# Designed miniproteins, single chains, continued (3), part 48

Each design is a single chain, and the fold is of that chain. pLDDT is the mean over its residues in the fold that is shown.

## One batch from the design tools (miniprotein)

Design m9636
Fold by ESMFold2-Fast:
Structure m9636 (fold): chain A 85 residues (1-85)
Amino acid sequence: MENIENAKKFAEELAKKMGEVAGADRVTLHPLKEGPERSEFMITLEKDGRVTNMLIELEVLANGEAKIVKASPEAQKLLDKIKEE
C-alpha cells in the first residue's frame, strides 16, 4: 500500500511541476495501472483550450523511492525542462 501511495504522490508532484513549466491552465492526473512495483499514469495538460495527454511509467524501488522508467515524447520534453532548473 505504501509503495502505491509513494508512486501516486510522486506522480502528483511531477504533474504539478510539468503544469508549472508548461504554463498550463489545468493539470489532471489519471492512474492507469497501480501496482506495488510498477505504476502507469496519464497526465493531461490544458492550455488555451488545447489538451495534451502524456504517459509516464514509474517503478517503485525496494527503499520506497519512485523513479521514471518510461515517458511519452511530450512528457520527456517537460522532464528535460525541469532538469534545466
Scores: mean pLDDT 79

Design m9637
Fold by ESMFold2-Fast:
Structure m9637 (fold): chain A 81 residues (1-81)
Amino acid sequence: SEAEEKAREIARKAKNPEELEEAAELFLEVAQTFTSEEFDKFIEELKKEGLTEKDLQRVGAKATELNEKELKEEEEKKKKE
């Protein structure tokens, strides 16, 4: 399934410091596109791929940072300032 494929890719990238940002971008995409049920299944698949709670916290924190940066860039582009 797509959730299994994305979980495997994210788990692999999350364990490499140089690929953490890429893992976080993929995690953010999944969080934005999946339903609550699909997202819960995706988190289970990440844990099956060997991600620890610490790994999940690290990826989640980076994903939050990237999301906040994107939202700030969108606000800066508003035509009604």
Scores: mean pLDDT 77

Design m9638
Fold by ESMFold2-Fast:
Structure m9638 (fold): chain A 73 residues (1-73)
Amino acid sequence: SLEAERERIEEKLIAEGVPENVAKATAELYQKLVASGKPAEAEEVVRRGKEAALAGDMDALVETFQAAVDLLK
């Protein structure tokens, strides 16, 4: 299920050192994008969100999340 995939991604991101709040937000955006028929964009959000969070690049993180939200309109 998409819920199980969201939980799996959230857990994996936390295990890789992403802060819990960022991991949760990233996994929720992934689920919404997949549900909207955008699996490639969902994978891109996880990849870029993880990279930005691990680098401490808050500007890149905000840009990644904003782009994902815009895709959901």
Scores: mean pLDDT 87

Design m9639
Fold by ESMFold2-Fast:
Structure m9639 (fold): chain A 78 residues (1-78)
Amino acid sequence: SAVERTKEALEEATRLALELLPEVGAALGLSPEETEAAAEELRRLVEGLKEWVEANPEKAELVLETTERIAEELRERL
């Protein structure tokens, strides 16, 4: 389903974003603790977005397209 594909794309984009966070955090002058707090907030927001997509399946394809573009951008930076 579009919902399941979207959730998979969100998980992949989140994995890539978390992989980049230590380097981005260091470049921005964040402490390791601040970087970890940002990682935890990202995980929380993604879980909320997954629940929102399940509640709004008609919007899943739009979220999927946006998420896949974000994942592509993140891969280019790794």
Scores: mean pLDDT 85

Design m9640
Fold by ESMFold2-Fast:
Structure m9640 (fold): chain A 60 residues (1-60)
Amino acid sequence: SEAVDKAYETARELVEQGKSLTEALRAAGEVLKDLPPQEAAVASTAIALILVGDEIDREL
């Protein structure tokens, strides 16, 4: 959905700017606030897994 795409882009931009994963995920959560709770939870989990995976790959 458009909201999920915007949430991911927002989080990715913050990580690229040197912000923490916590700050990036918080910003993504704000974008997802208007979605139904179950859809927001699934989207937040998927975004978190992608961002954590990217961070692990950079640290290895």
Scores: mean pLDDT 78

Design m9641
Fold by ESMFold2-Fast:
Structure m9641 (fold): chain A 59 residues (1-59)
Amino acid sequence: APPSLSDEYLKTPEDVRKEHQRKVAEYSIKAGMSAYFKEDEAVIDDLFQKADEAENGLV
């Protein structure tokens, strides 16, 4: 089924950016912790990629 786009269209760009910035911080912290404990490289890379995509608004 097609996704609902109404929320993305009705929210201000500011609200979207705040949500993305929150996700960036969350993924960055998780990636750092996983890297510190030498967890799976794929998990670490995925978390850093998601943080970067969230920062750029691609998510």
Scores: mean pLDDT 66

Design m9642
Fold by ESMFold2-Fast:
Structure m9642 (fold): chain A 75 residues (1-75)
Amino acid sequence: SVEDSINAAVASVEATLKAAGKTEASLEELLALARKHGQSRAAAMAHELAKVLGDPRRVLSVEEARELMRQMSKL
């Protein structure tokens, strides 16, 4: 389901941030960290959100990212 895919992507993001010793990151930083730590779902999410928002330097909370992914799933 869309919800299961979003939850899997969010778990990948949280694992990426934990591995990097961070609580937040910009989309471009998250993409780089996800690639460094082998988190393919977090990397895909960061890339897609940066493209949709047009702002790779934007810092999103986990909940903001989750809500944006739900909105994108309707397109």
Scores: mean pLDDT 82

Design m9643
Fold by ESMFold2-Fast:
Order: sequence, then structure tokens, then C-alpha cells
Structure m9643 (fold): chain A 62 residues (1-62)
Amino acid sequence: ERKEELEKEFEEWMKKYGITREQALQMLANALRHLDLLDEERRKKVEEYAEYFGIEPAPPPP
């Protein structure tokens, strides 16, 4: 199932960068705000993780 692959990739990504799940989800929320600045592959991956974890884009700064 696709969800298993996403969870495994997400864990590997966190391990590679030495970040916590909370930090990773925060980075994901920030990336969602800037989807148009990412390349096609990264954009798709960010969208997949956001959909899987139910993450919304971070609000713009004041």
C-alpha cells in the first residue's frame, strides 16, 4: 500500500537529516506554502506527505 511506502520514506528522510517527526512536519507545512518554488519531483513528494499526514500550508508571516 502507498501509505506504507510514504511512512518508510518519511522515516528514512528524518533519519538522514537527524530531525524529529515534529520538525519534519513543520518543514513540510512550510514547504507547502512555497510549492511553486520547488522542482516537480519535490513538489509532488511534499504534496504526498501533506495528504498522508493531513498537513495544511503554514500561514504567511505577518
Scores: mean pLDDT 73

Design m9644
Fold by ESMFold2-Fast:
Structure m9644 (fold): chain A 88 residues (1-88)
Amino acid sequence: SKIKKFKAGEVILKKGEVVPETYIVKSGKIELVDSETGEVVDVVGPGFILDEGAIAKYDYVAKEDVELEVLSFEDLVRRMLTEALERV
């Protein structure tokens, strides 16, 4: 899988941007920032998913160094098939 790395303070997504691919937070913490007020409304970490096609409601800013794993449709299908096969 493709991994995207961000340093502390880097903007991952801006409010109004369409998420281009499904991302899962592998490491680090992300602040969700109200772009008008600058208030931190939430902090998300490992296991948080950004779904492809979703529109960013807030600015997503790396609080610390962050790694995102990019999940393609093929990666999602592969994971689903692996889980199904291990249950047979």
Scores: mean pLDDT 80

Design m9645
Fold by ESMFold2-Fast:
Structure m9645 (fold): chain A 93 residues (1-93)
Amino acid sequence: DKIKELIDKLAEAVREALQTGNWEEAREKMIKALKEAGVDEETAEEIVDLFWKLYLASLFLGEDFDKIVEEIRKNSKTVEDAIKKMKEYLEKL
């Protein structure tokens, strides 16, 4: 599933940023992966912002970021579905 592979790449970029301490590098990697997958710049920036908000929420609430990512991954078939599920998850927190 192309969308699940894309979500996995975005999650990997966030994990790499945690190891390096460089969110700017992670953001650039995420935008590049999204654009290579055919996502436009505006939508790519929205997705990156949502992933960052999910990561911050997981830190402040003591939730496992990997579990949040897995739930979104399982329930998303399109880019629009992924965006919707990320927004719904943030509202549920």
Scores: mean pLDDT 78

Design m9646
Fold by ESMFold2-Fast:
Structure m9646 (fold): chain A 57 residues (1-57)
Amino acid sequence: SDALLEEIARVTGVSLEQARGMATLAAQLSREVALQYLIREGKLSEEQARQALDLVA
């Protein structure tokens, strides 16, 4: 949604291009954080954690 990206750019004071980059990075970081959480707190193996994330996607 371009409207959401425009609002992010307005709130953060960055360009639309930077807002798109930030949204992409945030999604990637969220996935990596979820993976580490499942491994450390969920006591899952790295393979099990990746499989669990794939099932939710």
Scores: mean pLDDT 70

Design m9647
Fold by ESMFold2-Fast:
Structure m9647 (fold): chain A 95 residues (1-95)
Amino acid sequence: MKVKSKEEFEKELEEAKKKGDKKTVEFMLGLEIGMMQIKLGVAVAEGDLEEAEKLLEEILEYLKEKGLVDEEEIEKIRERFKEIVEEVEEAKKKA
């Protein structure tokens, strides 16, 4: 499979949106989000909560730019992530 630059990927995504090719748009967005989520998961597993928070903000900004989430959804995701971070820190204290 071809590895595309970030700029080429963004251009193809925008063209697919403009053409109304919903399946291609959903597939491409799913791949990008999946890759971002893997990076986030690795940062959490490494215990780098600052990097994890930074990656979460990058994901949320990307989703907002693509029109996939609104401000209310973003705030809910941020609150949920904060709860998960607190639970992980408490679990580390008990272990």
Scores: mean pLDDT 70

Design m9648
Fold by ESMFold2-Fast:
Structure m9648 (fold): chain A 94 residues (1-94)
Amino acid sequence: SELEEEVAKVEKRMEELIRNRDFEGLIQEFRNFLKWMIEKKVPIEEFEAAAVRLYTLAQEAMDENNVPEEEKEKLIAEFSKLAKEAIEELKKKE
């Protein structure tokens, strides 16, 4: 439930950041969440599920807020990169 509570808070913050066009804040929020999951030693399957959930929410929120496709593609690529780097870091600590 700690993971579920944190995910719900991060979802709300990410939606607000997207609505406000704060894309630097959006990337930082996602990065902070990945770091939080690593520090909490979240199991890899739960880590991947949470990352996918936030990735899906971000895509939907960007579409709903009419974020240009070029900007959306750049943000999605950065999320994918950060998630992959975090998963590799988690694997090295297990």
Scores: mean pLDDT 84

Design m9649
Fold by ESMFold2-Fast:
Structure m9649 (fold): chain A 84 residues (1-84)
Amino acid sequence: SAEELAEKGLELAEKGTQYLNQGDAEKAMKYGGEGVRYGMEGLKLAKTKKEVIKSVSAVIAGIGAAIGGGILKGSLEEGGKAAG
């Protein structure tokens, strides 16, 4: 269901955030990206406001972990701007 997909997405996004806090950029991006994928699938199936909110929360959390990981990886060089 949409709720099950959103819940899995949130769990994966939280895992991505944990890796980001540990300085593991590649795992943060991997699990953040998986959280976004599950959240997006939940959003496609969402029919209620509650399902939309949970799915969007998974996507936002997953994006945060993935972008944070990407920024961390990019910081190996001096301050590159990602315009994306």
Scores: mean pLDDT 79

Design m9650
Fold by ESMFold2-Fast:
Structure m9650 (fold): chain A 80 residues (1-80)
Amino acid sequence: NAFDEAIKKIKEIGEKLSPEARSALENILKTMKYLIEQGDVETAYRTARAALDYLYERGLITPEQYEELKKVIDELEKAL
C-alpha cells in the first residue's frame, strides 16, 4: 500500500514542521488521495509538487524537509 507508506513517512517528517506547514501538508495529502481515487495520478503528483514548491518558496519548510518530502512524493508516483 504505497499511499499508506507515503502517509507514514510524511507524518514522521511533519513532526519536524510548524503546525501551519503540517496542516498544509495534510491538505496536500487529502487532495492527492482524492485525485488518485479518481484515477488522476499524474494530476495528483503535479498538484503535490506545486504545493510543496509553494511551501518551500514561502519559507514554511527547510531545504532538507523539501528534499525529504519530494523524495516521498516521487517514490509514491513510481509505486502507482
Scores: mean pLDDT 78

Design m9651
Fold by ESMFold2-Fast:
Structure m9651 (fold): chain A 77 residues (1-77)
Amino acid sequence: MQDEKHAEIIIEKAEELLELIEAGDYESLKKLLEELATKEKLSAAGAVLKALENLDKEEVVAKLKEELQKLIEEQKK
């Protein structure tokens, strides 16, 4: 089972991503997503990065924001 420490790390990174989205700092957002895709092996983060290259940033980050908020909720349970 996932350790409480693992959930804490996920929440921390999801909160950082949300802050970057709210600030409109898409350069730092992309960098953090790359780190999550490579270090944490989060395939979803890699898919979002690929979408950011080819799609409207506003649409992609809005969807990512919803997913991050849901992830934080799930990890806090």
Scores: mean pLDDT 67

Design m9652
Fold by ESMFold2-Fast:
Structure m9652 (fold): chain A 69 residues (1-69)
Amino acid sequence: MEEAIRRVEEKTEELIKKLEEAGVPDSDIEFIRNTSRRAIEKLREGADPSTVPEIIAALEHQADRIIKQ
């Protein structure tokens, strides 16, 4: 479980840095942070760690959409 949460946290920090470098609004950065926080809370509540790749893919997709706007 700790490894699963750590992977989501590391990917979230990577994406936030990328968004900050792209000059996106704070509201979009906060959206990514809140989405990640909810996913981590579900993992702590006993969600299957096998969902981590889908969580990461969803976060990457949202970040790419924000940058391309």
Scores: mean pLDDT 81

Design m9653
Fold by ESMFold2-Fast:
Structure m9653 (fold): chain A 85 residues (1-85)
Amino acid sequence: MEELIKEAEEAEKEYEEKKTKEIEERIAELAYKFYLEKLKELEKKGLTEEQKKMYEMLEIVYEGAKEGKFEEGLEKAKKLAEEAR
């Protein structure tokens, strides 16, 4: 967890400075891994509908980053968040 948080902070700083596709992919991957670890903790308690939606949004962002479509993934995630309101 500490190592993953440090990597996420470094990736965010690099993204603000450079905004390269490699950094976008790295940020999406780190965010997805972070929330997968959180989901394992929550699996013991059960997932709420809000938590399931969060997982779906993060999965879309991660898949988009892998295909080089990080911005499209973010827009799709935003749409899902708006539809959930």
Scores: mean pLDDT 64

Design m9654
Fold by ESMFold2-Fast:
Structure m9654 (fold): chain A 85 residues (1-85)
Amino acid sequence: SMEEELEKKIEKLKELAKKAGWKPSGKYEFTEEQWRAALEQIRQTQDEALNQQLLDMYKNSSEESREKFARVLFEFRVEEEKRLE
C-alpha cells in the first residue's frame, strides 16, 4: 500500500509538472542503486521526510536519472506484489 501510494503520488507529480511547464534541471544524476536505496529506506521506515527528500531528488535530477528511477520503482512494485502472494 505504501509503495502503491508513493507510485501514484509520483505519477501525479510528473503529470502536474508537465502541465505546469516544469523542465528537468539536469543538476543531479542518480544511479539505479541510489534510487533503490532511497525507496528501500522509505519502505522500511515510513518516514515522510525521506519521501520529501526522494521527491526533491527526482525534481532536480536529469532526464536519464528520472528514467532510472522509473525502472527501480517498477521493480519495487513487482517485488511488493510477490510479497503479498
Scores: mean pLDDT 68

Design m9655
Fold by ESMFold2-Fast:
Structure m9655 (fold): chain A 64 residues (1-64)
Amino acid sequence: LDREVELAMLEIEIAVVETAIANLEAQLAKSTDPQRIAQLQQELAELRKRLEEARRRKAEFEAA
């Protein structure tokens, strides 16, 4: 029961973060301002770290 809920929550988190990354990447592609590019790259780095963490937790959960 708890395992199924945890897996579902991780899958939702991964989907949400992936969508946010895609949106920021689209904004980065349209940006020409160096300051804005730097801000978007920082936000992307934070989201990619979050995505890696969530994917790692899901892999560990599936391996158990």
Scores: mean pLDDT 83

Design m9656
Fold by ESMFold2-Fast:
Structure m9656 (fold): chain A 81 residues (1-81)
Amino acid sequence: LEILEKAEKEAKELAEKLRKEPSEELLKEGKDFIENSKKEIGETDFSLPSDAPHIDPVSIEKKFEELIKELEKAYEEGLKK
């Protein structure tokens, strides 16, 4: 939950930066950050004990895909300016 919330915040900030000053390096860094956050949550789900994670992996995966799309869209919007 905290990892996802932090990833959402960072993605929004990066999207705003990409709209103002589009950069391929910044886009790649943003995507890598989101992918690393997704991997951390996936590993956490696998490692959690038998009282089961409060995390829905399908919803989490879909959310991270949306964050990546948001960064790509922001980058394109910045370029079109």
Scores: mean pLDDT 70

Design m9657
Fold by ESMFold2-Fast:
Structure m9657 (fold): chain A 66 residues (1-66)
Amino acid sequence: SMVTLDIEEVVGVVLTSGSILTLRAKRGAPYEVPAAGLQGAQDVSPEEVLVQLDRATGEALIAATA
């Protein structure tokens, strides 16, 4: 199964191990991620994932765009 993410910025994908992978920005197209890759995120509330992604993604976005 797949999870569809409609992103226009860099986001992190939480893995089952709790590790975070930072994805490159997508422009105008939904990004499909295997549900297995997001198992860690499924166990964490969406708000907690977004807070973690905001912190890590914010820094990564600055580094990628700087």
Scores: mean pLDDT 41

Design m9658
Fold by ESMFold2-Fast:
Structure m9658 (fold): chain A 85 residues (1-85)
Amino acid sequence: MADVKAKLEALFDANVAALADQLLADAGFSAAARAAVRGTVTKQIRAVAMDLDAKMEAQQINYLQAVQMWQQARADIVAAARKAV
């Protein structure tokens, strides 16, 4: 079980890093600006995804609510990144 969790966390980490880069590119960030904020944005996306996953596991939110909360968090992360550059 531990190996499966570690493998899923590694795949999730790789996907979050790719999602962070794509999110910043879609928001119009230059390659240099993306490099400057990518680590922070990746960490923020990971934290939000883990929080939403925990809330769904606890049955506190459904999938549609998780999507809405993710869309809001995504907008907030991009706005914070724009202020940091």
Scores: mean pLDDT 76

Design m9659
Fold by ESMFold2-Fast:
Structure m9659 (fold): chain A 96 residues (1-96)
Amino acid sequence: SGEEAAKKAIEYAKKALEHALEAVRLAGDPNATDEQIQQAQQHLKLAEEYIDKAMEYAKKARELGDKEGALKAEIEVGVAQLALGVAKTLLKRRLK
């Protein structure tokens, strides 16, 4: 159903945000070790993968007629994308 698709989209968007914020935490730490920077890169990759899944399920929710659920998922994806952008910026500063 559209409602089930929206629920999955929101779940994936929340997982994306958790990974993006962990990448921000690790990459933003001035005392971060090389190992912690590698962990930040892994979290960033996972965040990107979960955003892609969230967007796929949000699209399915919209196609199945759950416009409200799709909109809620799209907002959660937007929050995750913002955090991901911050993580990418911090990692670029660390890696040059």
Scores: mean pLDDT 90

Design m9660
Fold by ESMFold2-Fast:
Structure m9660 (fold): chain A 61 residues (1-61)
Amino acid sequence: SVEDVIEELVATFPEEERAHVRIMLEWARREGEAAGLSEEEITRMLKELADVLKAALEAAR
């Protein structure tokens, strides 16, 4: 499910970032649902967003 995807993605982040990442992914999920995207399209978008967020965090180190 999309919820399981969010939890799996959040778990790949450092503990101190997880609450913020969860909020961002939940907002993106709601925007996708409001725009009429399928669960498959939302899942792809969430994975892409998580990759961008992770790259930004790694670049800050």
Scores: mean pLDDT 84

Design m9661
Fold by ESMFold2-Fast:
Structure m9661 (fold): chain A 86 residues (1-86)
Amino acid sequence: SSDIEKGRRAAKEGQESAKEAGELKKNGGDPTLYTGHALRAIGGAIDAAIYAARAGNLELGRKLSEEVAEAARKAGLKIGPMEPIV
């Protein structure tokens, strides 16, 4: 797959992990699972930016990272490198 395809996949996986972390945090679930999903969300945003940069598209990298950050915000997450509020 192309770097653009890999970047979009990473962003999608990051969004899904952010939602899962938010549900675990909201419902008082397993803190280890919460932390794992939150870290996967951060990783997805970073990977999306890296793949987009490899494809020469920094603007796409910004947008894909913002999509993951937005999913984290909607999930009620406060995660360091992705959230301006953390």
Scores: mean pLDDT 78

Design m9662
Fold by ESMFold2-Fast:
Structure m9662 (fold): chain A 80 residues (1-80)
Amino acid sequence: AEETAKRIVEIIEETAKAHGIELSEEEREKLEEYARKLAELDPEKLKEFAEFALKSEIHDMSPVEAEAAREVAKVLLEHA
């Protein structure tokens, strides 16, 4: 779970860098908290979230957020 959470944060940071977005320390801390919560979900709910993120047009997300969500979904599916 802890290792999965770290990988989620890493993917989000890499995606942000690719789009020229610098994350503050506060934003990184919030992402770590979010990633930890995702890593603690039941495997079935993780799969459901990952499948939704990969298949759905993510409404209410920017293109950068949608790309980050898809990369996170790939990691979750690989570890679920």
Scores: mean pLDDT 65

Design m9663
Fold by ESMFold2-Fast:
Structure m9663 (fold): chain A 68 residues (1-68)
Amino acid sequence: MLSLEQKRQAMHEELERLGKEFGLSEEQMQKIFEEGDRILDRLGDRLSLDAIRDIAKGLVTQAVREEK
């Protein structure tokens, strides 16, 4: 079974990969990492890796829409 720390690492890796791919700013990257950590702190024990990956994609997609 994956620990919360392993799930956090998986989220951070996905956020970094997608953020770099989509050209997010340093400020947007920090924001999505903070939001991802908050989500995992609240719900991490209930989230599968697939759910974490979907959340990471959602956070990056939202940040891309807000980038100006």
Scores: mean pLDDT 79

Design m9664
Fold by ESMFold2-Fast:
Structure m9664 (fold): chain A 60 residues (1-60)
Amino acid sequence: RKEALYEALLRSHRATLELVGAPEEEIQAEVDYLEKNKDELADRIERMQAGGRAGAAALA
């Protein structure tokens, strides 16, 4: 589930960079950065869910 959300985020980010004409090197650098931080991003999302109203339902 969180992996699918991360993949969607990564895809949209890459598509945006392509749309604005960023060079391939910059696109790869951004992708690598996100890949290295995917666990942090996933943890952040899960923590927001757990701390928020929607998170209370998911926790149960």
Scores: mean pLDDT 67

Design m9665
Fold by ESMFold2-Fast:
Formats: sequence, structure tokens, C-alpha cells
Structure m9665 (fold): chain A 71 residues (1-71)
Amino acid sequence: MEALLAVAESLLAYGREVAAQSPDPELKQAILDAAEGMLAAWRAGDREALLTYGRQFAELSRQARGLPAPA
């Protein structure tokens, strides 16, 4: 349980790092919202919500990683 929660916390930290690479503030917020949604779903034991937010996070992270870093 604690190890899996640490994985969720690591995904949130990774989301913050990916968001920091994006020059788009709306995309940064969307990534953070998805990561926090994953953590909230995990704490609630909602596996369906966790999967849904996980997919959103993966897609938003892909978009952010495709953007050039701020000059």
C-alpha cells in the first residue's frame, strides 16, 4: 500500500516536472489537475477514476513534452 502510494506521489512529482517544461500555463494546470486527480482517486480507492486520470495525465504529459522549452 505505502509503496503504491509512493508511486502515485512520484507521478505527481513527475507531472510537476513535465508542467515546468511547458510554456503553456493552461497545459501546466491541466497536467497538475490530472496528477492530483490520480492521487485523490488512489486515496479514495477508486480504481476507475485512477485509470481515467492516469490516461489524461499521460496524454497531457505527451503534449507538454512535445512543446519547446521556454527560451
Scores: mean pLDDT 70

Design m9666
Fold by ESMFold2-Fast:
Structure m9666 (fold): chain A 77 residues (1-77)
Amino acid sequence: MSEETKQAFADLVRQAIEALEAGDIEAAVAYLRQAKALSTDPRAQALLDEAIRAAEAGDIERAIALAQKAGVLAVAL
């Protein structure tokens, strides 16, 4: 990813985590889907898919943990 795309991805993941912490599942899922669309890393995409499913199931702790893992993968490159 370009540095601009990495920053956009990180910002979307941060907004998703903030929405999850606020209990705004609809906003969180929207941000996670946008982050997934920017990612070309299949590992990050898989973690974001799992985070979306966890958020929709109401497992906020798991959703945050998975979103954080996806964010770390994007920054490590």
Scores: mean pLDDT 82

Design m9667
Fold by ESMFold2-Fast:
Structure m9667 (fold): chain A 95 residues (1-95)
Amino acid sequence: MIEVIVSVGVVSDDPEAALAAAREALEKHAENVELLEEHIAGDRLYARFRAETKDPEALAQAVLEAALATPGTRSVEVAVASLEGELLAHASGSA
């Protein structure tokens, strides 16, 4: 497994519920999930997590799907980067 930083941005009527779904997907598909920060930028709630994964692309997709499935969620963006800041995977979607 590799250590990664997962950044999740959500536009939702219930952004905390969307981030909770994203965290559950992270805990199911990755190890040692830790919330580093949350902040609001415009109409989007962002969260950054530290985690360990074997497959950054599959992790990004699982997190995207879980957050988008949350009622009232309009768009989600997921980026998975190495600890050095290299982008390893990116997924985005809108309802």
Scores: mean pLDDT 85

Design m9668
Fold by ESMFold2-Fast:
Structure m9668 (fold): chain A 100 residues (1-100)
Amino acid sequence: SPREKVLEGIAKGLGTSDREEAERVFDAIVRALAEALGKDYSELTDEEKVELIKNIHTLPLDEQIRVYRALLEEVERVLGPDHPVVKATRAILDALEAEK
């Protein structure tokens, strides 16, 4: 399923075999996207959650920056500030802000 493919991608990105860790990161990403876009997380279907992740690159630059700021806060909360994924998210945010 589309959700399963996204979870596999997250697990590979984290370097983990822990499905629960991949699911926590998926939840954190979707919560950050919902918050940045003014959507109610509790009303989102699994299909809508996957669509939000897939469509992030279609957003205007300022909205992408807002999403990555929210994502950085959520992944720091879930994984801790020194985790490689958190450092990668910060680097992406810095690169997006440099394109202004």
Scores: mean pLDDT 77

Design m9669
Fold by ESMFold2-Fast:
Structure m9669 (fold): chain A 86 residues (1-86)
Amino acid sequence: SFERVMEFLNSPEAKELLEYLKKKLSPEMFETLKTLLAGEFIKRNVPVNASKEEIIELLKEAAKKYFDKETAERVLKILEEYLKEL
């Protein structure tokens, strides 16, 4: 449901990661990746309180599946940098 998606995207873990990505990506790429994350959340019946590691894994799988290799590698590098800064 829309409410479940919004609860997930506004969880502390998802919100912090999305704010980080918003600073590192173009607005277009950020909105695409956010939409893909929401889609994978629904498709896999992910808990609304998923851990940061689980959310990152969803984004990595979405990037590999929907983006070309160069774009996917860029997204994966940004996600790895996020994990190192925590």
Scores: mean pLDDT 83

Design m9670
Fold by ESMFold2-Fast:
Structure m9670 (fold): chain A 80 residues (1-80)
Amino acid sequence: MIEKVKELIEKAREAVKNKDYDKLSEIMRELQKLILELTGGNLEKAKEIFDLFMKAIDEYLTNPQKAEELEREILKLLEE
């Protein structure tokens, strides 16, 4: 399941690079579902992780290093 999250993050990165916002919205919806499942239905933790993902998306074009740091934090929280 964690590998699916990594795959979706990679696809989201590509969607941002290509300015494919429809594809990005679809990926975000799928990620939100998977994050909720991985947190065992913990809405608070799922929201925290998803907020980090949204921040990573915002940083992708302006600060790729910060986006990478945020992606690492997301994966760390999910791999507990």
Scores: mean pLDDT 78

Design m9671
Fold by ESMFold2-Fast:
Structure m9671 (fold): chain A 96 residues (1-96)
Amino acid sequence: DAKRILQLLLDYHEGKMSEEEFRAKLRELGLSDHQIELALLLLKHPDFVEILRRLLAGEPVNEELRELEERTLKELEEELLELRREVEEERRRALA
């Protein structure tokens, strides 16, 4: 199943399916909505995509993946904060 999740992430990144199909398939594989949102954000990082390709090729990346995960989670928290700020700005414009 992990290999199916990784393949699905790469297929979506390569444009082989819509976001709606991607979300539905990840839910079928048992991922929560929170995990799906994190996966979508992770796919915006080229380093993460490279690690996905290496994992699917059967290459050992355990330490690199752990370091990337820690770094990427911090970056994603900052991106989520920025997105919240943009949504609030858009909401303020709609009310003005």
Scores: mean pLDDT 71

